# Ledger of designs, part 37: designed miniproteins, single chains, continued (3)

Each design is a single chain, and the fold is of that chain. pLDDT is the mean over its residues in the fold that is shown.

## One batch from the design tools (miniprotein)

Design m9261
Fold by ESMFold2-Fast:
Structure m9261 (fold): chain A 73 residues (1-73)
Amino acid sequence: MEAAERARAAGREEAERARAEGSALAAELGERGAEAGERLARESTLSPEVAAEIGEGVAALAMGVGIAVEKSL
């Protein structure tokens, strides 16, 4: 149990390094897109399979937007 929490803490440190490199917006948009996709999958009245595909698409679009914004800088 605690070993898994330490692994997540190490992952967060790497995420903070990515943010320090100027990827903060892309990382945050990707995380929010994934959360929004999961919520759409849960709240939709569509079949679970279709809802899951929509959720993945939303996350991919959010991450793509973040990358596009960073490239414009």
Scores: mean pLDDT 57

Design m9262
Fold by ESMFold2-Fast:
Structure m9262 (fold): chain A 60 residues (1-60)
Amino acid sequence: MLTFPAKDAEKVLEALEHFPEARIVSADEKTITVEVPEEYREEFLKLLEDAGVKPLEIKD
């Protein structure tokens, strides 16, 4: 599971459109948490890094 700042939620949602097997787990005022299969995790994180978004937490 990957957790991002809520301020970056729109960029996270846009990235999720490229990964149909990924899903939103939770979203609140501070964070958005998504589940991305391990096989796509590096590509997902790279796409967001290129957009200026860094995860707050990465769980295996």
Scores: mean pLDDT 82

Design m9263
Fold by ESMFold2-Fast:
Structure m9263 (fold): chain A 98 residues (1-98)
Amino acid sequence: SAAAEAVELLRRLAEEGVPTRRLLALSARVLAVALKYGEEAALRELKERAEEVLALDEAAVEALLDEELRELAEVVSEKANVDAEALYERLRAEIAAA
């Protein structure tokens, strides 16, 4: 399954010591793409973006993480009929503890 392969790649990056904030940015993007376009598109996005995200400086990672969380909240809002802004604020609160 493409979803299982994507999860395994993210798990491996975590075990290799990739910082949590970079993994969260990649994970949010992968989940948003999976919800919008399916699991095969999500796996392709992960493989294409991982190198770019791993090369970013810390300020660029924080900006990307905020952008990816907003996109994820919007996609989930469309699928689950929840408020996008409320979900975004909740996701930000959860990742502040990580």
Scores: mean pLDDT 86

Design m9264
Fold by ESMFold2-Fast:
Structure m9264 (fold): chain A 118 residues (1-118)
Amino acid sequence: MVEIDPNASMEEILKKALEELDLSEEERELIERMFRPDLSKKELLSIIAATVLAEDDEELRDIGVALRTGDIELLKELAPHIPEELLKELVEAIKNEDLSKALELIKELREIRRKAKA
């Protein structure tokens, strides 16, 4: 379980994600470039999750929208190697702003995707 304060600032959420998710330098740069202090927690979590799942900038945008809107069918199409139940849990964690659960699920997604590429 990723331990984070439910009242964590946007900067603390970003820092925790960068520490816990074993991100590549390219993925870190994308998240940092898209970070804005006026983002909602849902938007930031969706950006982090989309960066982990996407292969390119177009997929990142589409996955981010699908996560924010809860479009499970689109997420299944864009990330077919991820179990549907895990995608559903991620969408609910983001919707509920459950920072600890969302980051743990994103970490699991990163590990699944990393193994698929290896």
Scores: mean pLDDT 78

Design m9265
Fold by ESMFold2-Fast:
Structure m9265 (fold): chain A 99 residues (1-99)
Amino acid sequence: MVLPPEGQELLREILKLLKEKYWEKAKELVAKGELSDEEVARFGRLISGTRPATTEDVEALLKLAEKIGAPKSLIEALRALLEGDFEKARKYLEEAKKE
């Protein structure tokens, strides 16, 4: 299912945070064999914004965020996006930005 515009905006903000704080860690995990090239390629495609994001993209990103050790607030923001609770997702995203 394609995310509504509010979900797209929230996901874009989450992707920006992950890129700024965790991109280097994701590359390190690929070098260690703990992340596949396909998982990193999917992350790169989501960051580029070349197509509308789907709930399957959020599910994949949630798994990636857990593997890279993202803070619980960011993980909960992704879960709220999957639930369609955009108000809850925004609350957790703001908490993640303060860390």
Scores: mean pLDDT 76

Design m9266
Fold by ESMFold2-Fast:
Structure m9266 (fold): chain A 89 residues (1-89)
Amino acid sequence: DILKPLELSEEQKKELEELKKEIRALSEQADAAIAAGNLDEARALLQQIRELELKAIEIISKVEGMMADVQRSLYTMGLSITEQALARL
């Protein structure tokens, strides 16, 4: 039996927003590292992005509903892209 709330708490919403900001900043840094040919730095940044994406999925997985499903799908897509990029470096 799964008893999940339909909405994230205010604390969980704030944590998710901070994770979103960090993922965005690290993604910009990873793009810059790839453009500069710094593949080892890009790999390290992508690994950090992967960890943050997994953490976001874990937070979202504590709730159910259409909005949570959309957000989970977006982070799962981001995770897939990050893992594909890591496999190619």
Scores: mean pLDDT 81

Design m9267
Fold by ESMFold2-Fast:
Structure m9267 (fold): chain A 68 residues (1-68)
Amino acid sequence: SALIEKAAENAKTGMKEWLKDNPEATEEELKYAVEAVGYVVEEVIGKEGGEAARKAAEEVLKEWLENR
């Protein structure tokens, strides 16, 4: 759905900006950020949206780590 797609896009943008602001984030902090995005979205638009947002944030994190 368009809402789930928008949530995933917002999660990518938010995660990308959070990583720029926190370049020295620990593994614990990185994991917390990804999980937090998923849980917040799940509470608002449900499980499918939360999963999509978490996967989107995780994808951005993976790309960030690979491009170091």
Scores: mean pLDDT 83

Design m9268
Fold by ESMFold2-Fast:
Structure m9268 (fold): chain A 89 residues (1-89)
Amino acid sequence: SELQQVNDIVNILKAAGVKKGDKVVLALPNGTRARNRVRIAVQKVGAVIVKEEELPGNPPPQSIVVEKVGDAYIVTSQQFVDKAKELLK
């Protein structure tokens, strides 16, 4: 269900250490349901999306990765994690 998918992402964000007021950079392919679910999950945690990067390509399966880079967290999919980290350098 949509609610389950959003709650799974909320749990991933919290496990990565994302807290209320934390900065989040969103790096997911354009037009994906995963992108919208991540936006909702970030809002539920109370974190702030400070930048959105649109990665070209086909949407991956629901494999959300959260990485801390400097003072921000980047949210991407497993196949794009290395590329997404370079966007914050």
Scores: mean pLDDT 75

Design m9269
Fold by ESMFold2-Fast:
Structure m9269 (fold): chain A 80 residues (1-80)
Amino acid sequence: MSEEELEREILFALAVMAIALGKVSKDPETAAELVLKLIKEMIEKGFEDEARRVGEYAIETLKEIDPEVAEKFKKELEKL
């Protein structure tokens, strides 16, 4: 595994973990903010497919927890 491949895998895993934590925490807004930061980092590093997949999964997950947070997350994601 190259350094770039390892970085891609780590960022993806961290984003998935942040989304999962959003499901069990009482603060989905903090989880959404963390996921947005990770998605932005993925885009800046050229991991666009991973960023898109994480964004889609995050929207669906947050929509189940707090639809208002999901809508805000979607609007912020569209700006990236």
Scores: mean pLDDT 78

Design m9270
Fold by ESMFold2-Fast:
Structure m9270 (fold): chain A 59 residues (1-59)
Amino acid sequence: GPAEEAARAGAAEGPGGAGAVVGAGKSMQTWNLSPEEAGRLGAEAAGVSERIGVQGAKM
């Protein structure tokens, strides 16, 4: 449900979520970006997006 989705979104905002959302960071700068940096950017963007989505579902 939305409560458990929110918990997963919070976890994804950290570097630990890199494996799930690395795709965004691996578009064209894979050779230039550090794996942790690309993962952090992807996880952060995915986490924020899911948080907004969860708030929308509450409406």
Scores: mean pLDDT 52

Design m9271
Fold by ESMFold2-Fast:
Structure m9271 (fold): chain A 91 residues (1-91)
Amino acid sequence: KIEEEIKKYEEARKHFQALLDAAQAGDLSDEVIEHAEKAYEITGSEKYKNLLKAARLAREKDPEVAPLVATGAQLLIDEENKKIEELRKKL
């Protein structure tokens, strides 16, 4: 059902928002990255795998990568928002 599909994208968006907040705060943890990995199973996007690799590098003390993680997370949030709105229009 469309409602169940919307809920899946809303859940993924929540995890991407947490990743964005953590990257902007300079506080990327394994827990935040793991939650984002769970969201990847919903979206199936190849772009997401590259973002997760960048997040792990930022966590391993490469501070230059953290802004790229924030940018990537924002793009994924925007994509999820667009999908949710498209699905809601079909209701």
Scores: mean pLDDT 72

Design m9272
Fold by ESMFold2-Fast:
Structure m9272 (fold): chain A 79 residues (1-79)
Amino acid sequence: MEEKKKKLLELQEEFKNNITEEKIEEISRLISEIYGVDFELVYKYAKALADIKKTPEKDKDKMKEEAAKELLEEAKALE
């Protein structure tokens, strides 16, 4: 458990400097395994975060809040 969480943090830090699809997949897999969340849901969210990373700083926080809200509402609706 702890080793996977440390690996996730390391990958997230590297991901901030170099956004690649391979890293998005690895991060999504680790989150799915650690938290028991569906891989496809996490992967979709991780890709959205990658797009936000390429957005100007002042708009980034607003996009994060809206993306998180939308994802939560979609998850609730699917229940």
Scores: mean pLDDT 68

Design m9273
Fold by ESMFold2-Fast:
Formats: structure tokens, C-alpha cells, sequence
Structure m9273 (fold): chain A 90 residues (1-90)
């Protein structure tokens, strides 16, 4: 079933997005931030609200990690994105 394959791909994209943003939060890397945004866009496009919720949770964790590493502007951006994704998942 194509829909089952797409759901599995959305779940994988969610995990990849979260991992990519956590690494961006640790390193402050702009290229990882861009890569994470592309993966997050794929999750939103999937229409899988559960995957979107999990991605929002990941962005909140990445935001906290970015603050701990002194990347305050990145942390603020990740928190705003998490809030937007939480609203989209409702």
C-alpha cells in the first residue's frame, strides 16, 4: 500500500529532521539548519499530524539544546517553528 509506504517515509523524515536540528543546535551549523527545515517541510507535506507533533517536540528539545550551547537566536527560531507546527497539528 502506497499510503503505508508514505507514512513510513514521514516517520523516517520526522526522525531525520529531529536528529538534524539537534546537531544544528549543538554546532550552530547553517547548512544543518537548512537541511532540517527541508526535512520538516516533507513531514508537514505528508499530512501526518502525529509526525508533525513529534517534529514539534523535537524542535522544542533542539531549542533548549541550542540555548544551552549559546545559540540564542537559533533557539528562538526553533521555538517559534515548534509553536507553528503544534498549531498545524491541531
Amino acid sequence: NVDEVLKKEAEQATEDAIATFEEAARTGSPSLLVAGMLLASMVVMSGDKEAVRRTAEGFRRASELARQNGHTDLADALERIAERLEKEAE
Scores: mean pLDDT 78

Design m9274
Fold by ESMFold2-Fast:
Structure m9274 (fold): chain A 105 residues (1-105)
Amino acid sequence: HMSLKEKMKKLFDAASKLPPEAQKEIGEVVEEIARYFDLSPEFKEILREVAEKLKNGEKLSDELVQKLVDAATTIDEMIALFQLMSAIEAALKKYLPEEYEKIRK
């Protein structure tokens, strides 16, 4: 089975190919996730950096994705990661269904 880090890296790589409006929508979802959960200050800071890069159409580095996954140490933070994954997968299914199918399998 693919590790969470590997799946997140593939999802963010595919997300960089989304149209700018879709990337901004995902960035807004990330900002909302950072407000809804009782998350550590470090995890919230990483989420804010991820949201900023997505809203600006910037590709996330593998190092930033690794930091995000490694900082998720609580159940609430893991739920936040899964919600982020779901938002990216939903956008890929809508805008890039061929890329979605490659990652889903």
Scores: mean pLDDT 81

Design m9275
Fold by ESMFold2-Fast:
Structure m9275 (fold): chain A 80 residues (1-80)
Amino acid sequence: LEEIKEVFIKALKELKEKFPENKEIVDKYEEKIKKAKSIEEMYKIFKELMEELIKAGADPKEVAEIYKKALEEINEILLK
């Protein structure tokens, strides 16, 4: 669980670097991820963040790339 949280937090840092104008949005979701008690809850929160960033004008392609990398890393953890 902690390892998966760390992957999400890392992805959120990358989102703040690429979309500094949306830092406040990312910070809100970082708090939610830290308080999440299940993997399913973290996935839902992360999906909501992606949708909110795209609505705020973030490039969907760049958002999708960061999302894909996070999911790949989580999948590697779950397969071990």
Scores: mean pLDDT 79

Design m9276
Fold by ESMFold2-Fast:
Structure m9276 (fold): chain A 110 residues (1-110)
Amino acid sequence: MELSEELKEAIEKLEKAETPEEFGKVLKLFLDSLGLDETEDLSYEVTGSSAEDVVLTLTVKGKTLTFYAEDFREDFKLEEIPDNVLQTISEFLKKEAIKKLLEFIEEVSR
């Protein structure tokens, strides 16, 4: 899938965000790109005091999985990356985030 213009802007805003609300908006766009549906059994919450401290918390059946801002950029520097490489990285980041989420859901389901 092609990395959307909104997602590109969101990634740039992650670097510049100074408030949890701004960072939460950016993370929401990322979650939407992952195809995560908000349900009563699966919910997400964004908390933190700054872009560096912000965390995404997923809750499934009372169990919690936490993603940190670093988890989205840990192995990748999105600065000045060509669009073609960004598309590949976006797919890879989705894969890792989905893997982590699926492992958590499987663990909670058992």
Scores: mean pLDDT 50

Design m9277
Fold by ESMFold2-Fast:
Structure m9277 (fold): chain A 98 residues (1-98)
Amino acid sequence: SSLVNTHRWVTGGPQGALNQQILQSGNKEAWELYQKAMEHELKGHEALKQGKYKEAAEHFRKAAEYFRQVATLLPDPRPALALADIHENTARIAEKAA
């Protein structure tokens, strides 16, 4: 299914760029919010594997919200905003699959 692979990026995608920026910034708040986003991304993918599309959508939306918050704390918001958009779109696709 294409849904499981919608967020899969080639090496150095937005997630790679965001990781580099967080490391360089030393911003503890951005790192904490990033970890929360990644926790919800993991739970979303776990829900997808179990066919729990509604639960997956809720987790991907929470991940998107955290990535938007991370974007406000960093000099270049684009990688975090790209990840937020990806997760929001995957949530919408997951809901339609439910």
Scores: mean pLDDT 82

Design m9278
Fold by ESMFold2-Fast:
Structure m9278 (fold): chain A 104 residues (1-104)
Amino acid sequence: MDEIKKQAEEKIAELEKKGDKELAKLVELRAQIQLYLADNTEENKKKAKELLEEALELLRKRAKEKLEEILKEKGLDEKEREEVWKRFEKEFEEYEKKALEKIK
């Protein structure tokens, strides 16, 4: 358990030095979720779900920003961009559902 905290702190420090504050926050949230789930109480499961929802929201925002950058670099037209966005939204919704279902 202390090992999870130490690994998270080291990774957060590395990402902050690279200026990737959003990814650093995601690593922090992931570590907190793992720590709450280790005790396997109803209260801890509820807290883990709240933190997971926060992490999923940040991950979605980050993924959208990176995808938009990639689409601009490739010079895709509006129709091609719309199809890529629709696929992303569907895949992300499936990912969110599966992640939340693991914390019953």
Scores: mean pLDDT 77

Design m9279
Fold by ESMFold2-Fast:
Structure m9279 (fold): chain A 83 residues (1-83)
Amino acid sequence: PRLSVSVDRSENPRSFDGSVLPSRGLSVTVRYTWGDWTAELTLSVRKRANGTVEVTLHAGVSRERDGRVDGLSVVLSYEWREP
């Protein structure tokens, strides 16, 4: 079995059409692999330029064989305005 942890930091500028606000994000992914199975948990926090904060939790389990991936995942998100 193998355990890995990755941290991603991103900054998104405003989109050309203005539909996406500038934002800063941080995500942490914990991945545990055993045999053909992988369990993954990602916690993401993103703050937008207008002071809103969004937290997303993504949990999934998958099996990969012969280039094929079968799995199940769930995503939960919550957004609030920072004081």
Scores: mean pLDDT 72

Design m9280
Fold by ESMFold2-Fast:
Structure m9280 (fold): chain A 83 residues (1-83)
Amino acid sequence: STESIERAKNLILEELRRALEAGFDSAVLSLGELARRAGVSRTSVSKALQELEKEGLIEVRRDGPALRISLTEKGKELIEKLA
C-alpha cells in the first residue's frame, strides 16, 4: 500500500540522515531489518527503495546479504532541508 511504502521511505531517509550526521553518505541495511522496523513487507521496502532511486535521491548496491544505500548530491540536499 502507499502508506506502507511511505513508512519505509521515511525510515530509510531517517537512517541516511543519521549516517550523514555521523560523517558518512551511505548506510548498510538489510531488507528484512528495514521491513521489521517499519512494520511493512519486504516488497514495500523494495518499492520504497525503487521510488527513492527513481527520484534520484539514492543509489542501491548489493553488499553481501545486505544493501549499501548511498545518498546522491540531490538526496543530501533534501535531507539538509528537512533538518
Scores: mean pLDDT 86

Design m9281
Fold by ESMFold2-Fast:
Structure m9281 (fold): chain A 73 residues (1-73)
Amino acid sequence: MLLSERLENIAPEDVTPEELELAGRVARGGRRLVEEGREEAIRRLEEVAEEYSRRGDLRGALREMARLIEEAL
């Protein structure tokens, strides 16, 4: 499952401006990881997204994903 698919499963009405900014950072960083062939980092990112998605914690998911991207780049 791609990062974009996970974001689509979140209700637009529940997204705050802060979450949109974090989502933009995650999307840009995730794209860079794909372009650089960072398969292990992408896999870890998807695992984090799946765990937090099951809990409905969008903000927590985005923060953790942003942190993982920052460490991988």
Scores: mean pLDDT 70

Design m9282
Fold by ESMFold2-Fast:
Structure m9282 (fold): chain A 65 residues (1-65)
Amino acid sequence: GSSSTIFRVGDIVRLINTDDSLRGRTGRIIAISYIPGRGRMIAVAFDDGYARGFRPSQIELIRRR
């Protein structure tokens, strides 16, 4: 089986699987929430102060904290 990447608060990630203007941007994970029935939502903050929630499949790990 494929090992799922484990994301943690403070990790640096890049947006990879999105169709909006944020694709390719790098940000820091500021929060991880688990919603029963929906799965993990990962809040990513960018250098301009903007923050948005993403699914794990929409981001890739660049660097650990």
Scores: mean pLDDT 75

Design m9283
Fold by ESMFold2-Fast:
Structure m9283 (fold): chain A 93 residues (1-93)
Amino acid sequence: YLSEIEAITEETVKKLLEQGKYNAARVVKLYTELLLETAKLAGLDPQQQQDLLAMVRSGMERAINSEFKEEEVKRIEEEAPKILAETREALAA
């Protein structure tokens, strides 16, 4: 399921870049990287993996139709790595 999420992300990022939606492409890539790392730590069962894939596809469709300001992307980029680091620390300990 991880490789499938990666493939969906690459397809979506390519589509966004072709449309000139660079900020949306950055957000999609960042959230998918966080989602993949969190899923690896959480140890999802097969049903949860399928639910995650469906959620990812839905999120990608929403991202394609969204507009992100540079300030919004910067806030997301600054906050998301901190959340991931805290989640990784908590689940690893």
Scores: mean pLDDT 72

Design m9284
Fold by ESMFold2-Fast:
Structure m9284 (fold): chain A 82 residues (1-82)
Amino acid sequence: INEEVKKFAIELLERAREIAPELFKKAYEAAVEEIKKASAKEAAAITEAALAQGAARSSAEKQKEFEALREEAEKKAKEAEK
């Protein structure tokens, strides 16, 4: 399920870019590059770190949206470990 986890991680980063495109672009590009080279477990950690950076740089409302994406990433990471 490595391909599924990586695909989902990239989809979450795409959704984060939709939330704050101008703010998140560099973090998104760096995270996608790292995910392509990483294992499924590392991809989950990279996604979490990128979403946390997006949340920290965003308004309170957008921080809530980033937090929701982080919860989805955590859920998928746990599913992949089962």
Scores: mean pLDDT 70

Design m9285
Fold by ESMFold2-Fast:
Structure m9285 (fold): chain A 90 residues (1-90)
Amino acid sequence: MTTVKVEVSADKAKVTVTSGERATVGVVGDDGSVDTAILAKGETAELPITGKEVLVQVSGADGSGTQKRLKVGETATLVTEHKPLDKGYL
C-alpha cells in the first residue's frame, strides 16, 4: 500500500508519495483533462489542472488503489487499499 499527500492549487495538483511502493498518480480536471506521473517514495510531481476541482487517482505497484475528489485549496492524504469484494475478503 502507498500513502500520498495531495495539495490542490488554482493551476496544479502537487502530489508527494510519503510511504510505500511506487505509484501511478493521475489527476483529472473538471474539464476532462488528464495528467499522470509515476512516483517512488519521497518523489513529488506537480500536475497541471483546470477548473475548480480535480479527481486524484492513485494506483500502487502492489495492485492497491484509491481516489478522491478535491477542490482547489484542499489538501488530503490518500492511502491506497485493496478493495474487498462484496462477498468475502481479499
Scores: mean pLDDT 77

Design m9286
Fold by ESMFold2-Fast:
Order: C-alpha cells, then structure tokens, then sequence
Structure m9286 (fold): chain A 60 residues (1-60)
C-alpha cells in the first residue's frame, strides 16, 4: 500500500541518518557527541514530519 511505501521510505532515511551521524561521532569529544546527537535528532524529526504530511494527505 501507499502507507507501507511511505513508512518504508521513512525507516530507510532514518537508518541512513543514524549511520552518517554515528560515523561523525566516532572520535568526537563527549560535548561534540551531544551536539552531533541533537543535530541527528533534528534531521530525524524532519524526516518523520515529511512522512506524517504524506500520510495525512493520503488519508484526507
């Protein structure tokens, strides 16, 4: 279904963000790791928001 497609795309994009920021955090100081983690959360929130908007349009 279109809903399953949107969910799968969201999950894959979140996984990519996780891997990218995990690499960026490698060797970083604890303070830097905290900032990197916050940035990753912001990007994940954007991805989730985009998926929610697509699902909302689908259900309208």
Amino acid sequence: SKEEEIKKEMEERIKEVHEEFKQRAAGASPQEQLQITREAFARVADIIGEAVEKLSELRK
Scores: mean pLDDT 81

Design m9287
Fold by ESMFold2-Fast:
Structure m9287 (fold): chain A 86 residues (1-86)
Amino acid sequence: SAAAEAEFQKKLQKVLELQREAQKAYEAGDKETFLKKLEELIKAAQDLVDYGEKNWEKLSPHQQEVLAKLKEDVKKLREYLKKLKE
């Protein structure tokens, strides 16, 4: 549905923005901001995954492919964050 596709796109834009902010903090050597942005990124990405799975049949084929990749990316980011907190 157009409404579900629009909401998915809105959530995806938030994920992409947080990814850019985390990358900038990483490149600047700002470890505190990087960790904060990484946690915000994981939370936003999980929200998008949960939304996408609940609305799977209402998403475009392209958005379904994005969701599948995002699920793998979120798992890797969670493992990375866990390692950083060790």
Scores: mean pLDDT 89

Design m9288
Fold by ESMFold2-Fast:
Structure m9288 (fold): chain A 64 residues (1-64)
Amino acid sequence: SMELEIAEQKARLLGLRVGAELEARTGLPATVTVRREGDEFVVVVRAGEEERTLRLSREELLAM
């Protein structure tokens, strides 16, 4: 659905923002992975030994 595509795009943009923060802190390249689990999106961002995991619902992402 269009809403699902928008939510996924917002999740990826959030991941890229977090990745940029980790890159600035670590001096290492960040990787961003986004997966869907039902009505939630799981965003995993890694740079070196640092990892951030964010879980957001479709509704939360659409409200951003």
Scores: mean pLDDT 86

Design m9289
Fold by ESMFold2-Fast:
Structure m9289 (fold): chain A 74 residues (1-74)
Amino acid sequence: MMEAVREAIREALADLPEELQEFIIELVENGLKASNSTITAQQARDYALLLRETYNEEEVRELVEEVKRELKEL
């Protein structure tokens, strides 16, 4: 299950730095574990593609840092 989600995100974000890909994968995985939820590989891919289309690399990094801060407060 999670392996398919990880691969979908890596494929969608293949043009971004590997460190950013792995961080997004960890955020999704940890979020799903914390909420006891699941998503399909297709949903994960669609989400990653939306991020890539909407934001440039720097903006994605900023968003990732913001989400990281928010998760610490939850």
Scores: mean pLDDT 68

Design m9290
Fold by ESMFold2-Fast:
Structure m9290 (fold): chain A 83 residues (1-83)
Amino acid sequence: MEEEVERMIERAEVVVDATDGLLEAALDFEEKIGAPQEVLDAIRAQLAAPRTERIIRAIEILGKLLNKPEVAKKAIEKVKEKE
């Protein structure tokens, strides 16, 4: 179980970090081309979400996709303990 919990957290962190990189690149590109303020604000709102909450959300999704709700629950508890 511990190994599965750690792997789920690691995968969730990778997804969140990759998403952050994509959102930052999208924001930079949209700013350079003069995108509407509504588009810029939407991207900034996504980036402003706490990393811990985004990791927890990713774990919940992974738990459902893999049909491992017990592993997901323990992974969420462990993430909360670090913050």
Scores: mean pLDDT 78

Design m9291
Fold by ESMFold2-Fast:
Structure m9291 (fold): chain A 90 residues (1-90)
Amino acid sequence: SASKAAEIQKRMEELAALTKERQKAIDQANKYLTEGEKMLERVKKYGLSKQDYDKTLEKIKNAERYASQANDLDERIRQLQNQMVIELSK
């Protein structure tokens, strides 16, 4: 029915929005991880300053925060996909 098609369309739009938000969180986590890894390589080569230590920890904490956000979004996407499967089954 047109009503069922409209509900599926709404779910598809919600799924697309969540998928985009999840990708942004993954991109941010990877950015901070890469920045942290580069700082760690400099520390290994040139020695550890307090500023380098504090900045490296900040990058790690930011990466962990965005990774956690991506995991939460992944769970929400999975739940929405399951709802869509149920709605498509008679």
Scores: mean pLDDT 83

Design m9292
Fold by ESMFold2-Fast:
Structure m9292 (fold): chain A 73 residues (1-73)
Amino acid sequence: SLEELERRLLLLEAFKKGIEAAVELLREGYEKNKAKLSEEQKAALEKQIALNEKEIKRLEEEIRRLREEIEAL
């Protein structure tokens, strides 16, 4: 139903915002502490940021498709 699609959209948008906020905090922490971090710590943080960025893109695609489904109704 439309109501179920709209609820799913709200949840996906909320999850995406949460991950975006987490990425922003990780990037700020990385830049502020870059000179104090070991190469291994930098690599681990960069990997975590990259994984979260991939999840954001996945959520963006899912949100886009869901919006298209809602618009088609």
Scores: mean pLDDT 87

Design m9293
Fold by ESMFold2-Fast:
Structure m9293 (fold): chain A 70 residues (1-70)
Amino acid sequence: MASVELGRSIFVATHGPRGLNRRGRVPALTPEELAAMTLAELRAFIDRYLPDLRLSDAELEALHAYLRTL
């Protein structure tokens, strides 16, 4: 079960000063582009550019569910 609230807290933590769209090395993806990603594409993006996040399958599903609300 994906928790939108859990996804929101992950998004807030990653969109703060260390946000998902880090300057320089991470492609500047809009929230709309992130929301359009499949679960597999989102996992690949995080593993490639944001390895520090180390999201579990449940946390990734929660983040993906939240992003679809944007």
Scores: mean pLDDT 64

Design m9294
Fold by ESMFold2-Fast:
Structure m9294 (fold): chain A 84 residues (1-84)
Amino acid sequence: MDKVLKYLESLGYKVLSVDREKGKAIIEKNGKRYEVKIEYDKETNRYIVTISDGKSEVREIFEEKDGKLKLVSLALLIPDDLAL
């Protein structure tokens, strides 16, 4: 979770709240709020990250290796594009 949130902060998002037990966070950029849901897929051993603005939803998959996150599904997370 922390590595995903740190990545989003590097893109200019502010983390407003974090629920680590439920794998949820609320982030904000340019006055617009986004819900982040982080789910661990135990069958594929990967993190599924869902970012939603209530109208659009983007889902990206990360694999953890040696405590580092590697993006599997896309070259980058797209939360900045959701701020449009």
Scores: mean pLDDT 69

